Designed miniproteins, single chains, continued (4). Designs and how they scored, part 59

Each design is a single chain, and the fold is of that chain. pLDDT is the mean over its residues in the fold that is shown.

## One batch from the design tools (miniprotein)

Design m14040
Fold by ESMFold2-Fast:
Structure m14040 (fold): chain A 70 residues (1-70)
Amino acid sequence: MQLSKETILSVLDDLESGAELLKNPEQRERFLARIRELKAEVESGKITPEEAQQRIDELVAEMEKARAEE
């Protein structure tokens, strides 16, 4: 099943909003930087939406762990 670029960018916008709520400023800046870089790679076509989804899944797992440590 093909994912649309628009769908992936929408998911990344939601993740960016979630990262901004992290209490640890170093963790927040790190995740925001990764999300923004991934958004740029998706928008430029450097990676496929399917590859972006795999990276999003990993990023979500890491953010869940960071949030649990706060």
Scores: mean pLDDT 81

Design m14041
Fold by ESMFold2-Fast:
Structure m14041 (fold): chain A 113 residues (1-113)
Amino acid sequence: DKQIEELRNQAKKALDEAERYAEQLAALMQEAGDDASAAEVLLAVGQTRGAFANNPLLGAQVADETKARVRDIAAAVAARDPARAARINALADELGRHLSEFSDLARQLAAAS
């Protein structure tokens, strides 16, 4: 129905924004010389999209886990590169906000379905 379609489209938009910030964060991590952390951030957000395609509730759960993981990865990279730390943390915060928005929308979609 229209409500389910609107929630699905809103969740997809939130996830698209999360992926955009993940790409920016990964690029900055690569500039810091941490290709492994960059790859892990991109993989975690990709896993969130895969889980969402299978089940909206699983997508929300994976997004919550991804937010925590990205925070910890970003903190570790920032600690090793003080010159980029503020920007790394800012991008991780934005990514986390969009993952939280996605999680809330995905849970609403699961409840409506």
Scores: mean pLDDT 90

Design m14042
Fold by ESMFold2-Fast:
Structure m14042 (fold): chain A 88 residues (1-88)
Amino acid sequence: MSAEEIEQHEKEAFEMGKLRARLEVERRKLEEAGGDPLEIDTLDGLILITEGVFNLTVRNLEQTHGPEVAQRAEKAFQEGYRKELERA
């Protein structure tokens, strides 16, 4: 609930958004290149895990810090995702 604590949650969400975007870009590149279906399946699994972990984190933040902190984490995740996609 301190400003520093909220800022830390936003930073972590931002980095997770970037990771989610990187996994999506790598999966797309492998699919475009006719890559190994097993490697594509592995990336799909990592994307699912990343989304699941983030959703659980948002739920926990909402329960412990309230919906405003959870919404800020969601916005930070979306910003990280967007910025990473712009690099690709």
Scores: mean pLDDT 85

Design m14043
Fold by ESMFold2-Fast:
Structure m14043 (fold): chain A 75 residues (1-75)
Amino acid sequence: MKEKRAKEAYEIAYKKKTEELLSRGVPKDEAEKAGYAVGLRAKKIALETDLSPEEAAKEGIKFVQDIADSIRSTA
């Protein structure tokens, strides 16, 4: 079901992003916020597409990173 797949995509993206940032010395609260943001996008992608949870998580992380980089470079 799409809902189960979306939940899995959220969990994969959240865990991967938070662990990545924590390993780079980012504070836990900031890492968790970033994980939440990429997780929500991965969940949305999984609900709107036929991608696997892993693919949706990857696309969610990429999308949020691209937006963040765009805002930072123009701000």
Scores: mean pLDDT 77

Design m14044
Fold by ESMFold2-Fast:
Structure m14044 (fold): chain A 93 residues (1-93)
Amino acid sequence: SKEQQIKQAAQGVIHASDQLIKASDQVLQGKGKQQDVIDAAQALVIYSGQLSKLTGDKKVLDTAQQALDAAKKGDLESAKKLAQQAKELAEKL
């Protein structure tokens, strides 16, 4: 069903958001690489794009795009906050 597809895509966004938060925390702790944060943010954009296509709502995708911009600039605190916002939006579905 469309509801099952939305749930699956939302789980993808939740997982990608958690990965971005984890990668950002690792860099903040001196354990990770900037590229891992960018890669995680790109994955979040991909899953958010899939969810946006299914729902017709761009809020998660717009939030994910902002997270990617923050990640590319090395703004790890903003990347984490935006990842958390994307996760919360997906969890409501």
Scores: mean pLDDT 90

Design m14045
Fold by ESMFold2-Fast:
Structure m14045 (fold): chain A 94 residues (1-94)
Amino acid sequence: MGAAEKMLEEAREKIEKAKKGDTIVIEVDPRLSPLVAKLLAMELARIAHENGLKGATIVLRIRTDDEALVRALEEGARLAEKLYPDIKIEVVRE
């Protein structure tokens, strides 16, 4: 809960400073539940879309060995791109 809220606040600040076509890197907290991670990916795409960031790429970077968490982020990114086709989401595992 608190980790997701902090990430969303930090991500929103980055999105507000971004412009069309920019790449926005968001560090994902590996303590998130898979469901929260999936919803967070979708919410970030919605915020970028509503801020008019057409052609922007959101890079979700995560340092984890939790396959369920990574799969949830990838599913969220795929759904986000279907809902907001002007925004690209990439999930990067480190």
Scores: mean pLDDT 83

Design m14046
Fold by ESMFold2-Fast:
Formats: structure tokens, sequence, C-alpha cells
Structure m14046 (fold): chain A 129 residues (1-129)
């Protein structure tokens, strides 16, 4: 799994089908790493699977999907995730904090445009600092 995540971070689209398959794993750690790899890939084809992973039963998987999307600067995916009513508060908080810590202004600006009050307030606050 770690090798697939590293290839995805380098933009290798060929690993996306395997990472998508790994999101169905019964192992929470495997799903968490798969979500991280999909988010880091920055490919639009990964976007619906990242949104799905942000609704995963396990908080670690949800947080991983949100964090990796925010860190990659994929503003459209981050906004779509924040506007999804199934998104957890912990995933939104993790996404905003990651965008702030990585200096990813585009992700913060996308979150600030969200219809989700928590995402909007936290992102606007982060942009003031």
Amino acid sequence: VDELVEKARKGDKSVLPELIKLLESPDVEVRTKAAAGLGASGHPEANPYLVKAAGDPDERVRTSAAVSAAASGNAETVLAMADNPAMSDEAIEAAVMTARLTGNKESLEALAKSKNPLAKEMALDALRV
C-alpha cells in the first residue's frame, strides 16, 4: 500500500484503480492509506472516491481523505467535500488545519466559500492569520 501511495503522490494515475479497490478493505489502516494516496494524486477521477471516503464509518479514514485533499491544493474537491452534508465535523476541522499548516491558500479559500458553517468560519479565521 505504501508504494502505491508514493506513486500516487508523484502523479502516477495508473495506481488509482488499485487504491480505489483498497478503499473497500476491511482493514482501517489500509483504507486510511488508500484515501491518503487518492487525495495526494490530485486527479479528478479520484474526487468522488475521496468524497465517499470522507463519509467512511471510521474517523481515521474520514480525516485522511479530508487532510490529503486539503494538502494537495485540490480546491474543487475540498469544497465538494465540505459542502457534502455527510461530512463529519472532525474531517472538516482536520482539512482546515492541514490547509493552514501547509500554507495552502487555495484550499482555505475553497473552504471559506463552503455552505458548511463550520468549514466557512474556520477557513475565514485561518485566512485572517
Scores: mean pLDDT 74

Design m14047
Fold by ESMFold2-Fast:
Structure m14047 (fold): chain A 94 residues (1-94)
Amino acid sequence: GPLELLDKIIEALRKKDAKAFKEYYEKFLEEMPWELIKRLSENAAESREEYLKREKLLLDNLLKKIEEGDDEYIENEIKLYERLKEELEKLLSE
């Protein structure tokens, strides 16, 4: 499920494994219900398609940073995914 995929995303970032990160991130986007994405987003996209298009562009930049070994950027991204996991756990527990 989405929580397990977030754990795998965080682990891939810590290992600087761009291939694993891409695989788990794409699965995460496929498995996340659109209703949960809207509730987690501070800037709700008008459509799921627009959200996915934006996330794909961000993914390309993040993959480059992982491959370059940008430790500061990677650490900040890990913190964002850890917060996203906490927020998602709260939403799922209601």
Scores: mean pLDDT 77

Design m14048
Fold by ESMFold2-Fast:
Structure m14048 (fold): chain A 65 residues (1-65)
Amino acid sequence: MEDEVPVTEVHSDEELAALRAAAAQAGGRVFVTDGSPEDLEKARKEAREARAAGQPAIVAVRTPS
């Protein structure tokens, strides 16, 4: 249960750009997914490995509406 990857939904490109900028300043990466459950799991697995290497990782779900 520990080491949960934060998942946030992004509705606009501006919000996504803000997240990427914040992650870059912290030395981390942002994995963007289309909201598919399979892609979410892959992003979470890779994000966990990145955190183990000492880099913060966040998963952002962008749904075009």
Scores: mean pLDDT 75

Design m14049
Fold by ESMFold2-Fast:
Structure m14049 (fold): chain A 83 residues (1-83)
Amino acid sequence: MTREEAEEIARKLAEQVYKLSEDKKLAEEILKLLLETAERLLEAGIRDKEVIEEILQKVAGYALNVSIEEARKLGEELIKEAE
């Protein structure tokens, strides 16, 4: 997977967050978290599209339903497990 493909997945997930929450600021904060998570996955050598997509979906869902801080922690743990 390319960086551009991972960023597109992150942007689509953030758009879904905006549609569900109607909160533009929350969607922008989640987009930033997802872009940071995607970059960390690629830096860790993870290039499998299904793995990247699953991790970004889990982080986005957790950020929307729990908190951005807890979603960041989840992302860090999932990246370590995928390495």
Scores: mean pLDDT 83

Design m14050
Fold by ESMFold2-Fast:
Structure m14050 (fold): chain A 76 residues (1-76)
Amino acid sequence: MTDQELVDAVVDALIAGFRALADFMAATAGLRATEEQIRRMEEEAPKIPEEVIERVAEEAGISEERKERLLAFIRA
């Protein structure tokens, strides 16, 4: 596997994950995220570069508020 293939695979997985999360958040329409979901985001976010989060957030159409929270988790 090349570095480019790895990046593409990670980006695709993140896009799918963020789309699923964005769809869930949109469907719940004002329901708060569960503590478990926040914990999972905190566990995974530190592994992801901020630039990748910004790009995936834009492509997946997640809200600015949710993008900011994910970036905050990466920064700790």
Scores: mean pLDDT 57

Design m14051
Fold by ESMFold2-Fast:
Structure m14051 (fold): chain A 58 residues (1-58)
Amino acid sequence: EIKTIFGYTYEEIAERAGVSVEEVRDYLEGKKAFSPETRARINRAVRELIEEKEKELQ
């Protein structure tokens, strides 16, 4: 099953964040603790993807 956050796949988020798909999945599903830097990268990637999509619609 392909999981999506705001219409983006875990692979798209991982690519933007510069982390593995496994790290994105484990973080978003709460399976393990991550460094503040890794959490910030994933959160920033999601935000940037949402902003890019909104900009394309305007």
Scores: mean pLDDT 72

Design m14052
Fold by ESMFold2-Fast:
Parts: C-alpha cells; structure tokens; sequence
Structure m14052 (fold): chain A 84 residues (1-84)
C-alpha cells in the first residue's frame, strides 16, 4: 500500500529525468531519432503522472509507463549507434 503510492509518482519522475538526460545527449550528438524518441518518452512518462493525479485506472497508468520505457530504450539505441 505505502510502496504502491510512492512508486506511482517516483517511477515516472525518474523516467522523465532519464529521458531528459538522453535528450540532451542526443542533441549534442545530432541524433534526430534519439531526440524524437527521448521526447516521446518524456511525453508518456508525463501522461503516467497525469493518470495518477486524475485517479485513472492502474491499467492506463501502466500503459503509459510501458510506452515511456519503450521510447526510452529506442532513444538509448539511437544514441549508441551515433557513439559507434
């Protein structure tokens, strides 16, 4: 119960922070794909936070988290490709 409430806000906030770091790195490397995917990761993580605020079903929250994680991974791969 206590863990669930803390994790609902903490997880998407950490995803936003990580995605923002990737966005900065993608811009420095000139990775258009990395920039696009990092921005989408931020968007879906923000939508997950909004789902918590609006008391949406847990399924909606998890769907947004899944999309955020997917785009975060795609951003990492795009950046890695530019790094060699």
Amino acid sequence: LSDMGEDLYTIPQKLIEEAQKLLKKAKELGSEEGIEYAQKAIKYAQEALEAVRERKPLSVYLEHLEKAQKYLELAKKAIEEKEK
Scores: mean pLDDT 81

Design m14053
Fold by ESMFold2-Fast:
Structure m14053 (fold): chain A 95 residues (1-95)
Amino acid sequence: MISEEQRKIAEEVVREALSIPDLEEILSALFPEDSPEILKLKEEIEKLAKSKGIKLSERALRLGALVAYIASRHYPEPIPLLAGYLYAIEVEKRE
């Protein structure tokens, strides 16, 4: 169950990520290959998206997973997963 406060924090993480013009390039350079943790986050985001009737590209899933991974260094779940999911949707809309 996600509280309103947890949702606001996740939305703030997404806004900050969207404010970084080279974030995709930076993330791709720092994480050139999918680790087991990143693959797990990709699967969790894809399952969440499918439960909402949303289709996400592999690019959106990967970038969302990377944002979730970074957020997990600062926030407990469910904030990282929600932030990654919301970021993946923004990537899909802008492609």
Scores: mean pLDDT 80

Design m14054
Fold by ESMFold2-Fast:
Structure m14054 (fold): chain A 76 residues (1-76)
Amino acid sequence: QSQQWENALAVWFTGLDQQKREALKQAVKKYQQEPEKLKEAVLNLVSDPAFKEILNQGYKEDEAGFVSTLQKLSTS
């Protein structure tokens, strides 16, 4: 079952330029065992404050799903 934030994150990822996509992939690689730091790195790539709140809430509700979704996106 996809959460609202998962779908929003996937759509956001498809709109990223190459530089931001590389930054996300590097953050996933760098923070493999540091989910809080991975979350912070992702939020730093988001310009919309409302979307930052949605992602932060998604992380609080499903940390493992948040990390898993980012790992999946980082390999595409």
Scores: mean pLDDT 79

Design m14055
Fold by ESMFold2-Fast:
Structure m14055 (fold): chain A 66 residues (1-66)
Amino acid sequence: SAAEEAALARARALLEGSDERSERELYVFIQSNRALLAPHAAELLALAATSPSPLARQVVERVLGA
C-alpha cells in the first residue's frame, strides 16, 4: 500500500542517518508504525547491518522483535 511504501521509505532514510537524532527518530517512527513495518522486519534488519550507525540494528530488533 502507499502508506506501507511511505513508511518503508522513511525507515530507510532514517537508517542511512549517522547521528543521534536519526537513531531516536528511527525508534519512535518504527514503534508508531509497527503494524506497517513488521512484515518487513527482515529487510529492515538487513539494511540496518549496512548502516553507518551500530545502534540502528538494535533499534530495529528491539521494536520489531526480529
Scores: mean pLDDT 75

Design m14056
Fold by ESMFold2-Fast:
Structure m14056 (fold): chain A 68 residues (1-68)
Amino acid sequence: AVLDESIKSKIRVALKDNGFEELAAKIDLNSDLSVVKALKDVGEEKARDIIAKLDIPQDDKNYLLSLL
């Protein structure tokens, strides 16, 4: 996996905090694909906003944005 479990955990928390608790629950910390699917289900514009506000490295943000 390209994303650390800590980064995936931060994305789960961010989705929950933004009202996407059901999508957050679908994130598997062992699966980058589960994160990408959840972000796509949020919708591209909102997913980009959430990613921009995450406390994660810029390289990981760029990776996620490249998959949307």
Scores: mean pLDDT 85

Design m14057
Fold by ESMFold2-Fast:
Structure m14057 (fold): chain A 70 residues (1-70)
Amino acid sequence: SSQQAAIQAAIDSLNAAIQDIDTQINNLTARYNAETDADMRANIQQQIDIYNSIRDTLIARRQQLQAQLA
């Protein structure tokens, strides 16, 4: 159905967004591990925490959409 196609397209978009966030978290984690300045490490950790929060929200939305296809 057109509704199922629209839901699948939304899931595909969420998957792409989650993958992008995972890449950002991985890059920030590498920077955190290489960083020697405590203030810069604190800033990087804050950015990681923000991305993790966004990721959790996107995963929850994906689960809601997947349930509509079941």
Scores: mean pLDDT 92

Design m14058
Fold by ESMFold2-Fast:
Structure m14058 (fold): chain A 99 residues (1-99)
Amino acid sequence: AEAALREAVAKLEELLEKARAAKTKEEAIKILEEALKVLREALKKTEDKKDILTLIAAILILVGALIEAERAEKAEEAREIAIRALEEAIALLRDILAE
């Protein structure tokens, strides 16, 4: 459903702005966990196979980022990982919504 994907993009964009302001590793990890929740909720509302596969790809990007962020030694590294993953997930969802 296009509406579920558009809502997910909007919520991920809000989380991206929070990631840019994150001062601790724990804040970056929490943002990635919230982003995963957003994508799981979108997945529950989606029946189109192409949209499902795109959401799964975005989920895998965020899962990988969460593992990398938890292994990061510095807050700046965790923040950069979260920003990059959110930008990639948003780009995937926007691509499928493009005309």
Scores: mean pLDDT 87

Design m14059
Fold by ESMFold2-Fast:
Structure m14059 (fold): chain A 85 residues (1-85)
Amino acid sequence: SMDDLRQQKLRELVRLLGRARDLIRLASSAPESEKPKLIKQAEETVREARRLLEEARPLLSDEEVQLFEREIQLLEKQIEDLKKK
């Protein structure tokens, strides 16, 4: 059903965003040799979340879309800040 698809997409979005947050946290405290790999994985995870959000857009309310877009933008900023160190 459409509701089952919506719930599946929401669970996957939350999972991807959580993984991105964890990768950013790990990168922040990682040795310099490990940091680039973790940053790359975080970038790939955020890109996957952005793609999934666009796929899920017709199933979500405008408010839900705005909340996820804000979270993705925050994570992207955190990744860029890590790349400047």
Scores: mean pLDDT 89

Design m14060
Fold by ESMFold2-Fast:
Structure m14060 (fold): chain A 83 residues (1-83)
Amino acid sequence: MTLAEQLLELVRSPDPFDQDVAVALAEIEFAITKYLPLSPEERKADLEALLPVYREAAQSPHPGVRAAARRLIEDIEAELKKL
């Protein structure tokens, strides 16, 4: 199971703690991809794998989680346009 698949399982958990952890870990992973010496194709694949996690988080009942998820989706889409 990939990290993105594990984060999807966590964000789909009914436990709000698991949802918050999934979003936080996905944010860290997105930040790390900016510092890794990845090819454009590898970076695109990693960023696209994170999008489902943030899209699930955007449906959260938590206003802060939804706002963070929407901003991260916009940031990922902006980075994908640069690749």
Scores: mean pLDDT 72

Design m14061
Fold by ESMFold2-Fast:
Structure m14061 (fold): chain A 79 residues (1-79)
Amino acid sequence: SQLEQLQQQYVQLRQQGDDALKQGDYQKASDYYFQLSRVNREFVRTARRQGLLDDHGYELGLRTADELEKKGEELRKKA
């Protein structure tokens, strides 16, 4: 399903982002965190559309995406 594909993408990107952070590669880490934010936002909106998320879950998911984007911006400043 589309949700399973998005979840798999999220897991892979998170692993790559965490590895980049551990290596001090802030430019790569920033790029991965921006991708994580986009994938998470798409996941949350898709799940909401399919009736799998209530209002609380939807708001929480969008907040998580915003936090990932902010982390990406902070990492970009360090690169």
Scores: mean pLDDT 88

Design m14062
Fold by ESMFold2-Fast:
Formats: sequence, structure tokens, C-alpha cells
Structure m14062 (fold): chain A 64 residues (1-64)
Amino acid sequence: MKKVTLSPEVQAIVDEVFEEAEKNNLTIDEALELLGRRFAERPGVTPQELLDAISYLLEKIKKK
């Protein structure tokens, strides 16, 4: 696992999406859709940060 530190804002978004996915039994695809929508609301996020956030979310969902 590559060590990358997410910004606090990006990590908060991923944590919110993960909680929503668990609470509403969202599929992986639905969770990724929600993550994308959250990122669209934050114009300062780079494509690399988005990829890192996706990887982090997938790891959380897979691990439970």
C-alpha cells in the first residue's frame, strides 16, 4: 500500500461517503458516484487527490 496522506478535507469527504454507503447499503458503484459528486463541489481538488480518495474508499469498503 503506497503511503499517501490525504488532506483533511479530502479524508473527511471519503469518511462521509463511507458512512453514507454503510448506512444506506450502497453498492461500490453508488459510493463512487457519491464521492464524485462531493468532489465536484470542491474545485480545488486535483485529479491525483481524487484517485487517492477513490483508492482509500475502496480499501475501506473492501476491509469493512
Scores: mean pLDDT 74

Design m14063
Fold by ESMFold2-Fast:
Structure m14063 (fold): chain A 69 residues (1-69)
Amino acid sequence: MDDVKYKKVKVTIRKANGEIETKVFENLSGKEYLEKMTKLFKEATANGDVIEKIEIEHEDPEKDYVIEV
């Protein structure tokens, strides 16, 4: 069982049509986080979508952070 590193990851996406979509991932290991984020960025690029915000709740609260583009 992989240790959960990312308790919650919330991604805010502005779609090519101007709509905002929110995707939430829960209980991700470090490997799962990288795989899901890589896939998400590739899919967004292919669709013409923009990732505006990533909100991360880490297992260690001192490592919680927000990435805004």
Scores: mean pLDDT 76

Design m14064
Fold by ESMFold2-Fast:
Structure m14064 (fold): chain A 89 residues (1-89)
Amino acid sequence: SSIQQQYQRQQRITDTVQSSLDSTIRQGRLMIDAVDGTTPDQVSPQMLAWAQSNSRSQIQQNMNSGIQNIQNGYDHAQQNRDNLQQQGQ
């Protein structure tokens, strides 16, 4: 694969971090609401079933882990992008 193609892949990861974080937080909050007895309009049957099989604290922990993984992925992609940019020059 070309260095330019690899750079574009890493840039896409960094460009999508905000939407990934927003999605993760939104899904976590919807599942917490479902466990608390409130079923939001946007909870899928799969999300509801998963929420009912887990504790509120486990759902919160999974959301926090997802956020941390996205943040770690962003940092790694940013470093890779900078390295590829220097190599491609």
Scores: mean pLDDT 73

Design m14065
Fold by ESMFold2-Fast:
Structure m14065 (fold): chain A 74 residues (1-74)
Amino acid sequence: SLVEKLKEYIKKNGIDVSKIRIGSLGTPEGKKLVDEIAKELGIPKDNVHYLGGGLGELEQELKAGVIDILIYPS
């Protein structure tokens, strides 16, 4: 699963989960998905970002370093 792959990546690279910023769309589906993934990874609730706009705006926020991981609901 995506969550298991992310857990292995975090563990293998010695990443501090308390410093990871994770985001998704501010839609009901996006919020549910990013909250669930963050909880499974142990990412603090304060590091979860609900992002407005379209795909271009979300990609720009990722490139600008506002978030470290972008979860895009299908």
Scores: mean pLDDT 79

Design m14066
Fold by ESMFold2-Fast:
Structure m14066 (fold): chain A 90 residues (1-90)
Amino acid sequence: MSPEDLQVAIATAVALGMMEEAKRYEKLLEEVLKDDPSLAAALAAAGRLIGIAAVDDEEAKRELARELVELARRGRIERDELVEKAEEFL
């Protein structure tokens, strides 16, 4: 998974209130960017902020959910509880 795809997953998880999934994706991002912890921290922080901004914005939530579902359909992210909830939200 690319760091950018993991940031979308973090943002979507936060926006949908799935904080355990958000933490899991942050850990995956740290593992992918093991040699660049500063970049991992920056991307995780940006993902969290995007998700927080979308919590009270139905259109922003739908855009994040749609992007995550498309990543899963293309095999760029694994189908999990977050992807299932995003599909149900759409």
Scores: mean pLDDT 86

Design m14067
Fold by ESMFold2-Fast:
Structure m14067 (fold): chain A 100 residues (1-100)
Amino acid sequence: MKEKIEELRRMLEEIARKLREIALQAGFPEEEVEEELEKMIALVEERLEDKKVQLMLEVLYAVLHDLPVPKELPPEEQARVREEAARIKAELAAAGIKLP
């Protein structure tokens, strides 16, 4: 569905924005961050029709926005993703990095 691809592109843009803010807080140079994000966005956009890529974007978006993990994942996998996300957020917070 073309509306699904458009939605995924908006999710990708928002993921990239949050990753930029995290990387800048971690002390990476702005120019380097922008170059790497542009490369990542281009690679993902080429593969937006891949169901695995779509699911990965939905999972990343949900984690970054504290939304429920996609129902396409089994309950066991959903719990694991939430536990890993909480652990990563705790490690970032301990390093002084705030998620926007």
Scores: mean pLDDT 76

Design m14068
Fold by ESMFold2-Fast:
Structure m14068 (fold): chain A 70 residues (1-70)
Amino acid sequence: PALSERAARGAGAAALGLGTPEAGAAMVKYQADLEGVTLSDAAARAAGAAAVASPDPETAMREVKRYSAA
């Protein structure tokens, strides 16, 4: 089960705003919990780090969606 585009967009935007991989991972986990999606800590950390490193919100959303879909 992958995060929806809405959840990935929310997590990606929040990660960019907070600016740390740890905060990004927490936002990915938060959005996953809202949708009933179980993510490993490794997947959430990878998604959060990739989102924070992204140049724009659209790229951050795609990265969160990619790492969460494993």
Scores: mean pLDDT 80

Design m14069
Fold by ESMFold2-Fast:
Order: C-alpha cells, then structure tokens, then sequence
Structure m14069 (fold): chain A 81 residues (1-81)
C-alpha cells in the first residue's frame, strides 16, 4: 500500500533531522514501518497493523511514535495514496 507522510510534529526535537527525512521519504506502509523501527529512540516497535488502522476510513490519519529518551510522542499525519 502506498502512503505519504504529510506532516511530522516533533516540537521537542525527539528525532534527528536525518530520521525525520527517512520517515518523509517512505512511499509504502512497509517502508514507513521500517523507517520508524530503525530509530533507536523509539520506545516500542510500530506494527504494520497500526499504520493500516490509522489509514482506515477516509485514507488519512494520525500515527503516534513514542520515544524513550526523553519520553515523548512524535505525531505523524499520513495519507494513503
């Protein structure tokens, strides 16, 4: 399934610019899951099913990415292509 990351909300700079760019470059659900789960500061693996659930209905949704150091949440706005 093709996806687009429309917005990344990281007001506390929990992710590096390189990690953010990697997330933005993801074009499929599998690429997005891999990009997120490659980040050492992510507190829990994001599952494919969580991305698919966020895209359920109108094909647009919000995905929360929890971080561990410091504890926080980065919010992604994603859209199904």
Amino acid sequence: MEVEVLEIRDPHKLLTDEEIERIKSAKTVDELVEAINSIPNVAKPVLREAVEQALAGDGEGLLGVPTKNPPGIVTLKIKRK
Scores: mean pLDDT 83

Design m14070
Fold by ESMFold2-Fast:
Structure m14070 (fold): chain A 57 residues (1-57)
Amino acid sequence: SGGQAALQASRAALEDEAKGQAIVESDKSNYDFVKRQYDNMKAIRDARLRRAELAAR
């Protein structure tokens, strides 16, 4: 019984760790998505500005 109680405690600790990791991975995915959208908008703006500068020369 002592051995089984120790195994159950270890299993519960691993489950808690896995839940924490899943939250971090979800947050990272959301951050990466938002960052990609921002980078795309910046690239479009910068390309338009460069074309306007070349046209003005």
Scores: mean pLDDT 74

Design m14071
Fold by ESMFold2-Fast:
Structure m14071 (fold): chain A 82 residues (1-82)
Amino acid sequence: SLEKLKEEIKSYEKDAPEITNRILELFDLQEELIEMRRKAGADPEEIKKMQEQVIKMLERAVKLLEDYRNGKISLEELKTLL
């Protein structure tokens, strides 16, 4: 599901390239942080919650990008709501 969400976000690159690339970069950094925490011996339950939060944020980003593509929100609203 994570790979599918990233592919969905990437599909919006033509509509909002700067925003799409920033979203993907920020989530890659969050995934790197989670991996660092895991290697440092963080509680597996904490890691699971962090991973679930990343998925939730990606799902929200997909919805906002879809709303933008469909003309339901402006570029300025998209930037503000992310």
Scores: mean pLDDT 83

Design m14072
Fold by ESMFold2-Fast:
Structure m14072 (fold): chain A 55 residues (1-55)
Amino acid sequence: SVSDALAKQLLEKYIDSESEEAATNFLGALGMEVTEQHLQSWRKTFTSLAQQMKP
């Protein structure tokens, strides 16, 4: 997968005591996918959405 390592790093950064599985599920529910190109563009959007959705 493209950006697999980057996706995991981002998930770990934007999730705390929760598991990365919860963050991955959260991104999937939002229809958001992490790729090298998207990672740089949407990381701020993910942060905002994560605060709103609260996984």
Scores: mean pLDDT 51

Design m14073
Fold by ESMFold2-Fast:
Structure m14073 (fold): chain A 82 residues (1-82)
Amino acid sequence: SAEEVARRAAEELRRLLPRAEVSWRVVGGQVAEPQVHVHATPDGSVGTLLLPTPDGTAVVTARGPESPERVRAALEEVARRL
């Protein structure tokens, strides 16, 4: 399910980015392929991973003090595993 995919992605992101706050949700719209979006913030970076599933899109967000490059690498690694 989309919820299971989101939970697994969030668990893996917490392992890769232990200093980040990781949250997830499921939305009804679908993306054609996994998407990674990262931007810098005053406190570090925010990354969002969108994962297509048969029953919706799993959205996982990581906010933490790591660089945009580090957050992007972690999100791309998780996308490859799922």
Scores: mean pLDDT 83

Design m14074
Fold by ESMFold2-Fast:
Structure m14074 (fold): chain A 80 residues (1-80)
Amino acid sequence: SMAELQAELYRLGAQLQEQVRQLYALLQDPSATRAQLDAKVAQIQALVDQIVAVLKQLGLDEQAALLEESHKAFVEFVRA
């Protein structure tokens, strides 16, 4: 249902916010390893992919495309 998709979007958004917070903490930690950063980026990518899928199911294709582009730029910045 539409309500179930909206609830899923809210849940995934909250998880994404928490994972991004953890990534910023790792970026500020001089003891953080490349493996820890790569694992966190992969977790964030999986959440973004799930949000994109839900947005497409809701018919929000433009919002899905914008999120994909924004996240691609973010990953390139983090890996530079």
Scores: mean pLDDT 87

